# Ledger of designs, part 58: designed miniproteins, single chains, continued (3)

Each design is a single chain, and the fold is of that chain. pLDDT is the mean over its residues in the fold that is shown.

## One batch from the design tools (miniprotein)

Design m10126
Fold by ESMFold2-Fast:
Structure m10126 (fold): chain A 57 residues (1-57)
Amino acid sequence: ALAEEKERAREIALGKMEADFELGLAGAEKAAKEYPELADALRAGRDEALARKAAAE
């Protein structure tokens, strides 16, 4: 349950950053503050998106 919620939070953060990178970053940080239980997953998704963007360049 919680592990699945964390996975979904990570995927949502990735998807938002794909649509609008800067808006996705701000959204992930805001969501991490609002849902501290999911903060690690949201930040992991953000960091993964940043790494993928760097690798794609």
Scores: mean pLDDT 68

Design m10127
Fold by ESMFold2-Fast:
Structure m10127 (fold): chain A 100 residues (1-100)
Amino acid sequence: SAREARAAALIAEGEDHEGAGQAAIAQAQGALAEDPERGRAVALELYTTAAAHYERAAAAYEEAARLLADDPARKAELEARAAAARANADAARAQAAALA
């Protein structure tokens, strides 16, 4: 259905943002490992970018869950993925705040 196609597109969007968030965190950790002092500004920007990506992933999963409200199991799975993405965004923001 058109609704299922839209939900699939939102899940893919969420997964893309989740991947981008993970990549940004890895890059931030790499910058700090190479030079903790010189890498600080780059790591702060990357953790901030990761938080934004995880927030976008959570929003996409939440919208997909709303579209799939007639499938309780899939809805619950997407709501759990959204909650995990929000937790990752909070963790990334905490890392950025520690570097500010």
Scores: mean pLDDT 93

Design m10128
Fold by ESMFold2-Fast:
Structure m10128 (fold): chain A 96 residues (1-96)
Amino acid sequence: MKKEVEAELRAGDRITLEVDEPGKYKVTVEVLGETRAPLRVIVSHNGRQVAEPLTLRPGEKAEAEFEVDEPGILTVTVVSPDPRDRARVKVTVEKL
């Protein structure tokens, strides 16, 4: 299964995606627009961090592989050191 979401986020905003079955997944995060500062991206499943935090500049992509033991909610949180920052972000989650 492959799920894709594109959203405009403020610093500290979240994208949530349902993961319907256990297994190994790949999340891809892409910054589509300009930001004031590099973004730190945190990926969590059911409240637990599942990958090392990613650092992304405008136009960059980062990928992380993770494994889930149960269905639940994947949360992608975007953090900027500038509270005025707004980012257009594309998140793709794919089962491996």
Scores: mean pLDDT 77

Design m10129
Fold by ESMFold2-Fast:
Structure m10129 (fold): chain A 69 residues (1-69)
Amino acid sequence: EEAALARVGDLMVEGNKLLKEGKYDEAIKKFEEAVRLARALPPSPLRDALLQGAEEMANIAKKKAEEAK
């Protein structure tokens, strides 16, 4: 579980790096993978916080991708 939670965190870090680089589509994929992995984990305060953060960042990246059109 902790290793999987760490992977969710790593995906969010990778997504944020891509977002800073303007690679919005790649950032979206990383955040969506983080959401998918977090949803597969047993409910916990940390998992729920990471899931919420990943969903929020995915939505932000999607809005930025749309604005870049």
Scores: mean pLDDT 82

Design m10130
Fold by ESMFold2-Fast:
Structure m10130 (fold): chain A 63 residues (1-63)
Amino acid sequence: MYDKLLEAARELAELELAGAPRSEISRRIREVAKELGVPKSDVSAAFKRELARLRGEEIAPPA
């Protein structure tokens, strides 16, 4: 569900900010996509949005 996707995306963003390597982030994105039954692109997009929010970088919202 979307709420679980958002939670996972936030955890991934926090790992990236903590200095986790990109390979670990990519692996977790794949695992989350499999667990939730969503496309890997959806997990990646949610992760990027949460990462930008935590960095104070505003990403233009998708139309």
Scores: mean pLDDT 75

Design m10131
Fold by ESMFold2-Fast:
Structure m10131 (fold): chain A 64 residues (1-64)
Amino acid sequence: KQKELEELAKQYEELLLKGDPEWFKIADEIKKKLGIKLSKEEKEKIEKAQERLLKVIEEEERRR
């Protein structure tokens, strides 16, 4: 179970860097397979991290 979770975590990190909302679904799938549901705090933390990454990516693409 831990090895499978670690592989999914790597995919999650890659999608996070891309700023793709699919990373949120993958995180939910990981928790669901382990019989654990994401808490409100975890969901909020994930959303905030995505917003920060998207802003950083957008600034880089803006051609300073």
Scores: mean pLDDT 59

Design m10132
Fold by ESMFold2-Fast:
Structure m10132 (fold): chain A 76 residues (1-76)
Amino acid sequence: SLKNEAARYLAAGYIYLVAGDWALEQGDVETARRDYEAAAESFEKAAELFKQSGDNVGAELARKYAEEARRKAEEA
């Protein structure tokens, strides 16, 4: 289902976000930026799929995380 697919993209986004944070703490700015960009893309896909499935709360949450990941990529 679209909602199950959205949940998988949301999970992928979390994994990339955590990986980016860890890379940044290690001083690997290039890896951090790539991981944050991957997180943002995953969260953006999750938001789209949640919206299509009628899960507006899930869509809003995923958009918020996508914005955070984009900000972290720009600031890294």
Scores: mean pLDDT 88

Design m10133
Fold by ESMFold2-Fast:
Structure m10133 (fold): chain A 86 residues (1-86)
Amino acid sequence: SAAKEANREKVLEEVEAEFNALAEGLKRLDAGEPVEEVVAELLRRGQEAAAGVLAVLEALRKGLKTEEERLKAAEEILRRARELLE
């Protein structure tokens, strides 16, 4: 139905917003901004998926090899970012 198509378009717009936020966040990290501040700004904007992905990508940049080490590093980045929002 037309209503289902409109709902799909809205979900796609929200996904596109998350991808744009992630792209902006990666650009800011490449410019040398602190990851915790970039992730905090994404969380403040409600871009939780982009914030989570950015934290994981930053953990990968640290050369961590195991999934457990990467997840722990990403969780620590997210924790520090949330502290910046207080």
Scores: mean pLDDT 80

Design m10134
Fold by ESMFold2-Fast:
Structure m10134 (fold): chain A 66 residues (1-66)
Amino acid sequence: MSELDVARAALAATRAGAGVAGARGALARITNPEARAYAEKGLAAAEAGDREAAIAYMEKAVAALS
């Protein structure tokens, strides 16, 4: 599984409201510094209950890997 595939799976899980477990797993596999920084911000937003910010940051993480 590529880092981009992992990030896309995390974005899909975030949009589906599947919870933060999938996003945490994806974060552990992202080694690109820019994508990882966005994914960490997305996870923090999701943990704070801000779904819109979580989705926006995960979209930025995917874009950084594209």
Scores: mean pLDDT 75

Design m10135
Fold by ESMFold2-Fast:
Formats: sequence, C-alpha cells, structure tokens
Structure m10135 (fold): chain A 88 residues (1-88)
Amino acid sequence: GIEEAVEKILKELLENVGKDKEKVEVALLSLANIAELQGNNEAAKKIEELVENKDYLGALEVILEWLKEQGMKESNLKLVEELIEKIK
C-alpha cells in the first residue's frame, strides 16, 4: 500500500543522504509523485520546485507536513524527522 511505498522510499533516502545526490533527488521526486497520486498536487509541485532548487531540507519539511495531514503511521513521520536532522 501507500504507507509501505513511502517507508521504502524514506529508508532509501536515509541510506543515500550525504552519499548519492542523484538517488536522493529520485527518492524525493518519487514522494512528490505519490503526493500527486493521492490528490495533493500543491505538495507535489512544492516538493518538485524545492528539489529543482537543491533545497532538500525544504522538500523534506513539505513531505513531513503532507504525511502528517495524511495521518501517516508514526514510524514514517519519525523517518522524515531523522532525515531532516541528518541534513541540518
């Protein structure tokens, strides 16, 4: 389901942050695509714009707010928070 897809992408992000910028961008854009598929075109567009500007921290902050609004499982929210702290 969506929660398992998001978890997989967030774990891939955690493994690649600071190591592989291309994989980080692909993972962030994959999350934007999931947001769009769930009808959140505003979040999807904002994530895409932030990634284009190399603002990965900003993209993760938008992702965190979107996942909170979706009522996403706490373990996924924690993964995004860990990613934000790792980038800071």
Scores: mean pLDDT 88

Design m10136
Fold by ESMFold2-Fast:
Structure m10136 (fold): chain A 59 residues (1-59)
Amino acid sequence: SEFEELLAEGERLVEELRERGELETAAGIQKGIDTAKKERSVTILKAAVAEARRVLEEL
């Protein structure tokens, strides 16, 4: 499903942020992912994934 694909992508991006030393950003993105899991919200999950990508692109 789109939700499961975005969840896997988000978890991968959070791990990459941690590897880059962006620990506070990774924690913030993880909170967004956790909220998306609770709310079953594709919209919140897309926002978290987009933010993680944006931060990684700026590094």
Scores: mean pLDDT 85

Design m10137
Fold by ESMFold2-Fast:
Structure m10137 (fold): chain A 50 residues (1-50)
Amino acid sequence: MNMTPAQQAAAGILAAIESAEETGKAFGAPDLTMESLRRALTEGVPIPRE
């Protein structure tokens, strides 16, 4: 129900990463690191998962 400031910031960062992806395409360098980072952010893994 309540979103923490960190959760709200994460959503903003996610949007920024999406924008960065578009910029990366313009440079002709689709980095897997970018996609991996975005996935980690959407998953939200603060602790090790089994």
Scores: mean pLDDT 59

Design m10138
Fold by ESMFold2-Fast:
Structure m10138 (fold): chain A 63 residues (1-63)
Amino acid sequence: TITATVLAVGTDGDRVHLLVDRDPGDATSVTKDGKTYPVTAVHGLLVTVDGGEFRPGDVVTFS
């Protein structure tokens, strides 16, 4: 598992785009506040998530 801090958030419909401070690699899920969301794409520090509410400063876990 990889713990990272969210630096920026963008939304496009139900898709959430995160800029994170650590590359999650081959992660397929992200967990915030005990709730897990699918990771649909990773490009270095840029991560696309299916659903959820995220804000800059959030500490999240990738797995």
Scores: mean pLDDT 86

Design m10139
Fold by ESMFold2-Fast:
Structure m10139 (fold): chain A 61 residues (1-61)
Amino acid sequence: SVEELVKEALEAIKNGDMEKAIELARQLKAMGVGPREVVFIGNKLGMPKEGAELALILQKL
């Protein structure tokens, strides 16, 4: 699911695995997932900082 893929990307960011985070961000972008959606999911999962960082990665892809 989109939520599970976002969760995996947020956990990769939290762990400093930026290579994995960028690869997952590319997959999310290919699925039509935008920055606003990943911020929303990040907030829902209690990871607002990681959600904001993932949104920035998506914007720069």
Scores: mean pLDDT 88

Design m10140
Fold by ESMFold2-Fast:
Structure m10140 (fold): chain A 90 residues (1-90)
Amino acid sequence: ALEYLKKGEEYYKKEKYEEAKEYYEKAIKLAEEQNDPLTAVAYLNLGKVLAKLGKFEEAREAYEKSIELAEKFKMKGVVEEAKKNLEKLA
């Protein structure tokens, strides 16, 4: 999961948002199988890339998933960042 997250971040920094999205989706799939808290981070990053692609409804859904998982795993920083990014979509 972490390796796919890092690769997604590399593509995001290069403004290659479609490639970043693919790697975040791979990170989500692997992290979900492992019940890994990185799933919350992967959904947060997916939301950010979807917002860059203009897919605001999908970005909202990704941020909401990130909040749900981050609350489950007690990741307060991820909850706050996802909520802040969700508000920016309004």
Scores: mean pLDDT 85

Design m10141
Fold by ESMFold2-Fast:
Structure m10141 (fold): chain A 62 residues (1-62)
Amino acid sequence: SVALAAGLLSADLGLPRELAERVARLAAQGKHEEAIRLLQEEAGLSPELARRAVEGAARLSA
């Protein structure tokens, strides 16, 4: 569920709601590289943390 993924991204990483929703949608679409880049650029996450967050969101969205 994209909504569950967005909720957990917001709660676990403190992301703004609209950023968490954008990341969750990209992950659900299989656009993992774009989601990782978005987290690094907008939230300042390291590449490692961004990758883990996107992988988690993708599992919840499947």
Scores: mean pLDDT 81

Design m10142
Fold by ESMFold2-Fast:
Structure m10142 (fold): chain A 87 residues (1-87)
Amino acid sequence: SSEFERLRKEFEELARQVEAELGAAMRAATSDDVRARLGQIQGQIGQILGEVLRTIKTGTPAEARKKLREAKERIQALLEEARALLA
C-alpha cells in the first residue's frame, strides 16, 4: 500500500512536469512543423504514462518501479528532443 502510494506520487510528479514542459514548448513553437512534432512527442509520452499507470494499478510494486524508471528515461529523451526543436 505505502509503496504503491509512493509510486503514484512519483508518477503524478512526472506527469505534472511533462504537462508543464510540453505546454511551454507548444506555446514557444513558431512553426507548424515544430508543433506537429511536439504533438507526436505528446502522444508518445501519453502512451508511456498510460503504461506506468496501468502497471501501478494491476502489477506488483517491483514491476511498477521498473516501469516508472524506464518511463523516466524514455520521457527524458523525448523532452530533450522537444527542447532541441525550440533551440
Scores: mean pLDDT 86

Design m10143
Fold by ESMFold2-Fast:
Structure m10143 (fold): chain A 57 residues (1-57)
Amino acid sequence: AAAARREASDARGLEKAKELNKIVQDYKAGKLSKEEFRKRAKEELGLSDPEVDFILS
């Protein structure tokens, strides 16, 4: 009966995943540089450099 906070956390994770996918598409389309992608992924998603490098691999 009290899962509202867990649901909000899961929804936020899904929203971050959608935003990451959008940023990846913009990077692949040449709209974002590697530095812009890294900056946004770190600032908006809290990703580390190894995680960003893994996504860009």
Scores: mean pLDDT 72

Design m10144
Fold by ESMFold2-Fast:
Structure m10144 (fold): chain A 60 residues (1-60)
Amino acid sequence: MEELKERIQKYLENARKVRDETLAKAEKTYSPEEVERIRKDLDANYKRLEQFLEKELEKA
């Protein structure tokens, strides 16, 4: 269980980095309104990922 928890933490850290990189690229390409929409979508996806991984830990 501990090993799975550590792997999940690293996965979430990588997901956060990908989100930040995606936002940085979007800021250069899209309007502020579109960037705001992308940010909200990325935040929602990250929250769903956290919930999914928490549920997997409960099942393990």
Scores: mean pLDDT 78

Design m10145
Fold by ESMFold2-Fast:
Structure m10145 (fold): chain A 75 residues (1-75)
Amino acid sequence: MAERERRLAIVRRYLEALRAARAGDEERARALAEEAAEELIALEGSAEAANEALRALRDDPEVAALLEAAQAEAA
C-alpha cells in the first residue's frame, strides 16, 4: 500500500501544477510538475519505469476521479 499512497501523492502534486497553470502561474506550475516528475523517477528507479507507472495510474479509479474533477474545475 505504501507505493500506491506515494504514487497518489505524486498525482496530487501534478494536479496542483495543473491548477497553478490554469491560474496563470506558469513558473509555479513548472516547478511543481518538475518536483513530481523527479519524485516519481526516484520512486520507480528510472524514467522508463516512471512512465510505466504513470500509464498504470490512469487505470486507477481514484486517479481517474481526481482527473475528472480537475477537468470539471476548468469548465
Scores: mean pLDDT 74

Design m10146
Fold by ESMFold2-Fast:
Structure m10146 (fold): chain A 57 residues (1-57)
Amino acid sequence: SEEEAEKAAERIVDTAKYYGIELTDEQVELAREAAVKYGADSAKIVALEPLFREKAR
């Protein structure tokens, strides 16, 4: 839902700031779009994918 997409985007931005990650406006927009189309969990993958790559190294 639209309300869930807004909350997901806000939570993703807050989580990124907590871990010292600066999200671009483009990444935030992609996360909102993903949340609307695929759900909030997919938005997290889009926004936080770079962290997963860091752990894999």
Scores: mean pLDDT 63

Design m10147
Fold by ESMFold2-Fast:
Structure m10147 (fold): chain A 91 residues (1-91)
Amino acid sequence: SEAERERLLERAEEVIRRAEELRKRVEESDLPEKVKEMALKDLETAIELAQEVRERIEAGELRTVREETLALARLAAAEGSVVLVERIIER
């Protein structure tokens, strides 16, 4: 539905915002170099997944249940990466 597309767009934009803020925090942190590299890679992937979902919504491409389900899965994966990195920084 259109309402579901709007919610997916908001979720994608929130993931991008959170991931970009976390990238700054990871880069400025005293975390071990290997942990920083892994966290930055996870955030990069999260941003790419969220941007792909946003671009598909903006292009009007999420028209089938399959496309919507794949977008939901991509956003869930991106949100999971953001949560994991937040937990690493809070330690």
Scores: mean pLDDT 85

Design m10148
Fold by ESMFold2-Fast:
Structure m10148 (fold): chain A 99 residues (1-99)
Amino acid sequence: AAKEGAAAAGRRAAAAGADDDAVGTAAAGGAAGAGARGAEEMAEAARAGALAGGASEEAAEAAARAAAAGAGREEGEAGRAAREAARALRAIGDELEAE
């Protein structure tokens, strides 16, 4: 379900003319909306969805990290992994949130 939601969102963004960063962001949102079970599954679904939409591997990897961080905020058991992912994303260039 999560991979299908991510792929559908990525393909829709690509069909609308979005660049590969936007396709990756849409795929991450699709994975989250489809109810992925944890940070790892969110990351895999977002990456696969971004690639299905034609995004580069770099954009797909960035989408996977963002999706993992988002999943961690929703799930207590994934919180530790999300903290590490959030720190990595801040170093790379994203996730504006007060700690």
Scores: mean pLDDT 68

Design m10149
Fold by ESMFold2-Fast:
Structure m10149 (fold): chain A 93 residues (1-93)
Amino acid sequence: MSKEELDREVLLALLQMAGALAVRIAEKTDPEFAKELRELFDKAVQALEDGNYKEAIEYLRKAADLAEKHGYTDIANLFRKLAEKVEELEKKL
């Protein structure tokens, strides 16, 4: 396994865990926001699995902007950090 492949699999696992936790928190207070956040997150995960790093970054940034708009600054910062990690992985390829 290449280091790039391992980094991608680790990033996918981190995305799945972080996104699921963020959606679960949001669902308790704002189910419409949680639904939109889940859809953007699912698209980001699919794009990353397909090797479309730029699309994954765009969806993660949209998820961050949506979270910030709804007052979830910590969730927004989490998705921005995940987008940065996807950008770092793309630069290694």
Scores: mean pLDDT 79

Design m10150
Fold by ESMFold2-Fast:
Structure m10150 (fold): chain A 67 residues (1-67)
Amino acid sequence: SERKKLLELAEENRKKAEEYIKKGDEILEKGKEEGRIGEGILESAVYYALALGSVAKAVSYEKEAEK
């Protein structure tokens, strides 16, 4: 069904968001450990922005599935 497909797409985007957050956290921590905190902040910010975009897509699919 269309609803099932939308919920699967929502779950996929939720999982992508979690992966992006984890990658951002890893980059930030590595930057701290290596004394490159400024680079770590800038690089991790890209992944946190990607995570936000994935959450927004998931919410959109979940909302469409409620119709």
Scores: mean pLDDT 87

Design m10151
Fold by ESMFold2-Fast:
Structure m10151 (fold): chain A 58 residues (1-58)
Amino acid sequence: GRLAEAARELTGPLIAAHPPDDTAAQSRVVKAGKALVDGHDAGRFDEGVETARAILAA
């Protein structure tokens, strides 16, 4: 679905670029995923995607 695809597209490069023990990268991925889920559940998927992008770009 849209949520799973967006999560993979946004977080995939960060996960691939960083080792599994990179806690900062993992924290960023978790926060971005939460933003996507929260946005989807609220019917604000587009806002969730924008929030996730902002988190991943920080």
Scores: mean pLDDT 73

Design m10152
Fold by ESMFold2-Fast:
Structure m10152 (fold): chain A 94 residues (1-94)
Amino acid sequence: SLKDEIIELLKKAVEEAISLIEDEEEKKRTREALENLIKEMEKLSPEEAALYAVIFMQEILDLFKEKKAPEEVIKKIEELLKEMQRKYQEVVAA
């Protein structure tokens, strides 16, 4: 389903972002937040689910910026966010 595609894209993007986190507790909190979001997304429309996925990736980017992560790390998270934003645009245009 379209919603399953959104959830799988989000899981992939978040796991790529988690691979760039050095703190084990922050990795754990990020995975727990993702699991909670996926449960909520199952109750939403595809358009709402895609929007919440974009918001979640934006929050991850903001956390990396707050931590003053290296520029290359920030760019990588920005690329993941842009991929999720493109998926959102595809969903709302369908």
Scores: mean pLDDT 87

Design m10153
Fold by ESMFold2-Fast:
Structure m10153 (fold): chain A 84 residues (1-84)
Amino acid sequence: MKLEEAKEYLKKAIEAYVAGDYEKALEYAEKAAELASSVDEDSPLVAAALALAGKAYKELGDEEKAEEYFKKAREREKKYKERL
């Protein structure tokens, strides 16, 4: 199931981020967001993956992309909360 694959990629992204491999963390986080959004674009998993991608961009020195991804993560969280 795509959602389970998204969870596995998010787990790999977190592990890469903790290990200091920010490029791999970004790659896995973007894949997690892609897979999760194909199931439910407002899923908390999408917001988590986008936020992690933003953190990875910040560590890589790409402040503009970091801000963009943090904004996208907040928008996904807001839409999810509006459904409650």
Scores: mean pLDDT 82

Design m10155
Fold by ESMFold2-Fast:
Structure m10155 (fold): chain A 72 residues (1-72)
Amino acid sequence: MAPKKFSKEEVLEQFDLAVDHLARLLAAGRVSLAQAEAALDTLAAWMRSQGVPEAEVEARRAEALARLRAAA
């Protein structure tokens, strides 16, 4: 289990950095959209484990998914 080391802001920042990395891999053709969506689901589960409220996880995931689909 991940420790309670990160603030909500830090968790969201790490999520955004991971999504940026996935978008770059998609644009370069190094991963499929399905692989990127699976990775995004894993990141969302991690955010929940860090205590981020579900509404914020859903909003951030939806925004990230739209970005990844646009990059594919």
Scores: mean pLDDT 80

Design m10156
Fold by ESMFold2-Fast:
Structure m10156 (fold): chain A 72 residues (1-72)
Amino acid sequence: VIQRGDIIAEKLRELGFSDEDIQRIKDKFDTDGDDVFGDSTLTLVRQFQKDHGLAVDGIAGPETLNAMLQYL
């Protein structure tokens, strides 16, 4: 769902990530298109949390966002 992907993008901005960094992360995990994170991408984010030993809360937290940036 577009709205959930938008929340992840806003959290990245709140943490001080640049628009370019946000777009790179979106591009890496975006399977629904180039506009925003979709449900499929959000699922990948949750799996990313699990794969990297982070808390799988279904919401991208600071630890997850920083790990995503490092994964780039």
Scores: mean pLDDT 59

Design m10157
Fold by ESMFold2-Fast:
Structure m10157 (fold): chain A 65 residues (1-65)
Amino acid sequence: SAAAEAAARAAAEGGGLPYEEALRASTQAIDKGLGSLAGAATMARGGGSVEAARAAGQHVTDGLK
């Protein structure tokens, strides 16, 4: 989905994961960490601050654990 892809980009840029691995991780992390696809999409669309983007990426990466 577009939201998962957006979250994966944030995770790749902030979390240091390869894009494809981040895409898989983002799907799981949305359920566990970010709570919803809407939340992930909002972070990606808004751009946010550097810290906000990093936090989104870290949530996706942490969900992978």
Scores: mean pLDDT 53

Design m10158
Fold by ESMFold2-Fast:
Structure m10158 (fold): chain A 62 residues (1-62)
Amino acid sequence: MNDAFVEKLREMLEKSKASEEDKKVIRELIEKAENAETERESAIYATAAALRLIGAELDTEL
C-alpha cells in the first residue's frame, strides 16, 4: 500500500493552485488509489494522481 504517498499527494493537492476541475480529477484518482484491491493498482492510481497534479501546476505556469 502507498498510504504515506497518497496522504502526501492529498496535502499537496490542498496547497495546489490548480483549478477545481483538475483538483476533482486528482481527488478521484487518490480515492481510487486508497480503495484499490492490490498494491499494484494502488500504485498506478497514485502515480496517475501525481502526474496529473504536476500537469495542472505546469498549466498554471504556462
Scores: mean pLDDT 75

Design m10159
Fold by ESMFold2-Fast:
Parts: C-alpha cells; sequence; structure tokens
Structure m10159 (fold): chain A 58 residues (1-58)
C-alpha cells in the first residue's frame, strides 16, 4: 500500500484504534470510511484504524 506518516502523536481512543507517534511511518491497507483508514505500523507491525487527518504523504 501507500506509505504515509503521522503528523502528531495519537493515543488509541477505542477498540481497533492504533496508537501512533509523530513521524511514525505506516502503510495504508484500505479506507474503512470517510474518516478512518486501516493502516499497518512499519515500526511495530501492528494493524489498526487511524483518522486520515493524522496522516501525510512521505
Amino acid sequence: GELVRAVKDQKAGGPFMLSLKKGELVEVLREVNEDLWEVKSLATGEVGLVGKSLLEPV
């Protein structure tokens, strides 16, 4: 998938959500809905949901 990075730190706020650190690289796996993408952390290998507004192109 596409590689993007987190623009800021985010703690998981609910089930299926992924915690990210600012500057963390993630691979976009799919768009779940208009606000949420399913991504894989390259640092940890964890898969979860993040808000698309927290991600920027590399």
Scores: mean pLDDT 79

Design m10160
Fold by ESMFold2-Fast:
Structure m10160 (fold): chain A 81 residues (1-81)
Amino acid sequence: MARARIFVLVDPSKADEAFKKIEEIAKQDPRVVRIERTGPNSFIVEVEAETPEDAMAAAQRLAEELKKIPGVKDVRVALEP
């Protein structure tokens, strides 16, 4: 199994609302294994798949959905070593 992390930065004034929407969207994806608030306006969503390529593809697809959330300022994806 391979994992990829999605790093999400949000507007501090919208952080709580953005977190709720991130959690709702992430919960719908069966490949999401973790969602965590890492700071006042920062979040991590972790996805798992059989291959690094599949994990990155799943994370990139989910990142596109997360970018649509009001208050999301930046979304980055990285493969977990």
Scores: mean pLDDT 82

Design m10161
Fold by ESMFold2-Fast:
Structure m10161 (fold): chain A 76 residues (1-76)
Amino acid sequence: SPLERYRKEAEEAEKKGDYEKAAINYMLAASVALQQGRLEEAAELFEKASDYFKKAGNEPLADAYREQAERLRAAA
């Protein structure tokens, strides 16, 4: 599935220390989960995207996806 593919790509990027690529792939996985109505899973994946954007030095995107995750958890 697209969700599994993005999660796998994110995990491989993590192993290589490519935090930007890990963040992007977790964000893409979260977007797929959200389209499927899986609010809790999407929130968890946006939290991972936020963490890796922060590690990559991209504070604005880290903050944006943290807020998105919090809203989804409140809605779940």
Scores: mean pLDDT 89

Design m10162
Fold by ESMFold2-Fast:
Structure m10162 (fold): chain A 55 residues (1-55)
Amino acid sequence: LPEVDATTTQPIEVGATVTLADGRTGVILRITDDDTAVVYNPETGEIVRAKITVV
């Protein structure tokens, strides 16, 4: 999976929404580390690995 940066204002939890570095929205499917998750884009069906920063 491609690794991308993402930001969120929510705690990192399954089902939380994140904003990807390219401005697309994602939903956390699986947490792999405290700041890293598998993220699904519901508009495109794309799955990426994201390093998430809580803002």
Scores: mean pLDDT 78

Design m10163
Fold by ESMFold2-Fast:
Structure m10163 (fold): chain A 80 residues (1-80)
Amino acid sequence: MLKEAERRAEEAVAVMRAALEGRASAEEAREAARRALEAGKEILEELQKEGKLSEEERKKAIEELERRLRGLAEQVEAHL
């Protein structure tokens, strides 16, 4: 599960990078950011279940991930 979520996150990042390079649309980048957030939430939930993260740390990590992905999506939209 964790490895598959990491792979999905990597694929989503590749699409966002392609959009920044002008090889993908803003819509594709937004969808990729959404997929990356979902995959990231799965990874963080798994880490919490393994005792590597507290509930509080998981919530803060999700909030930070949401802010970073929002910023990246805004950057793609601003530079198209």
Scores: mean pLDDT 74

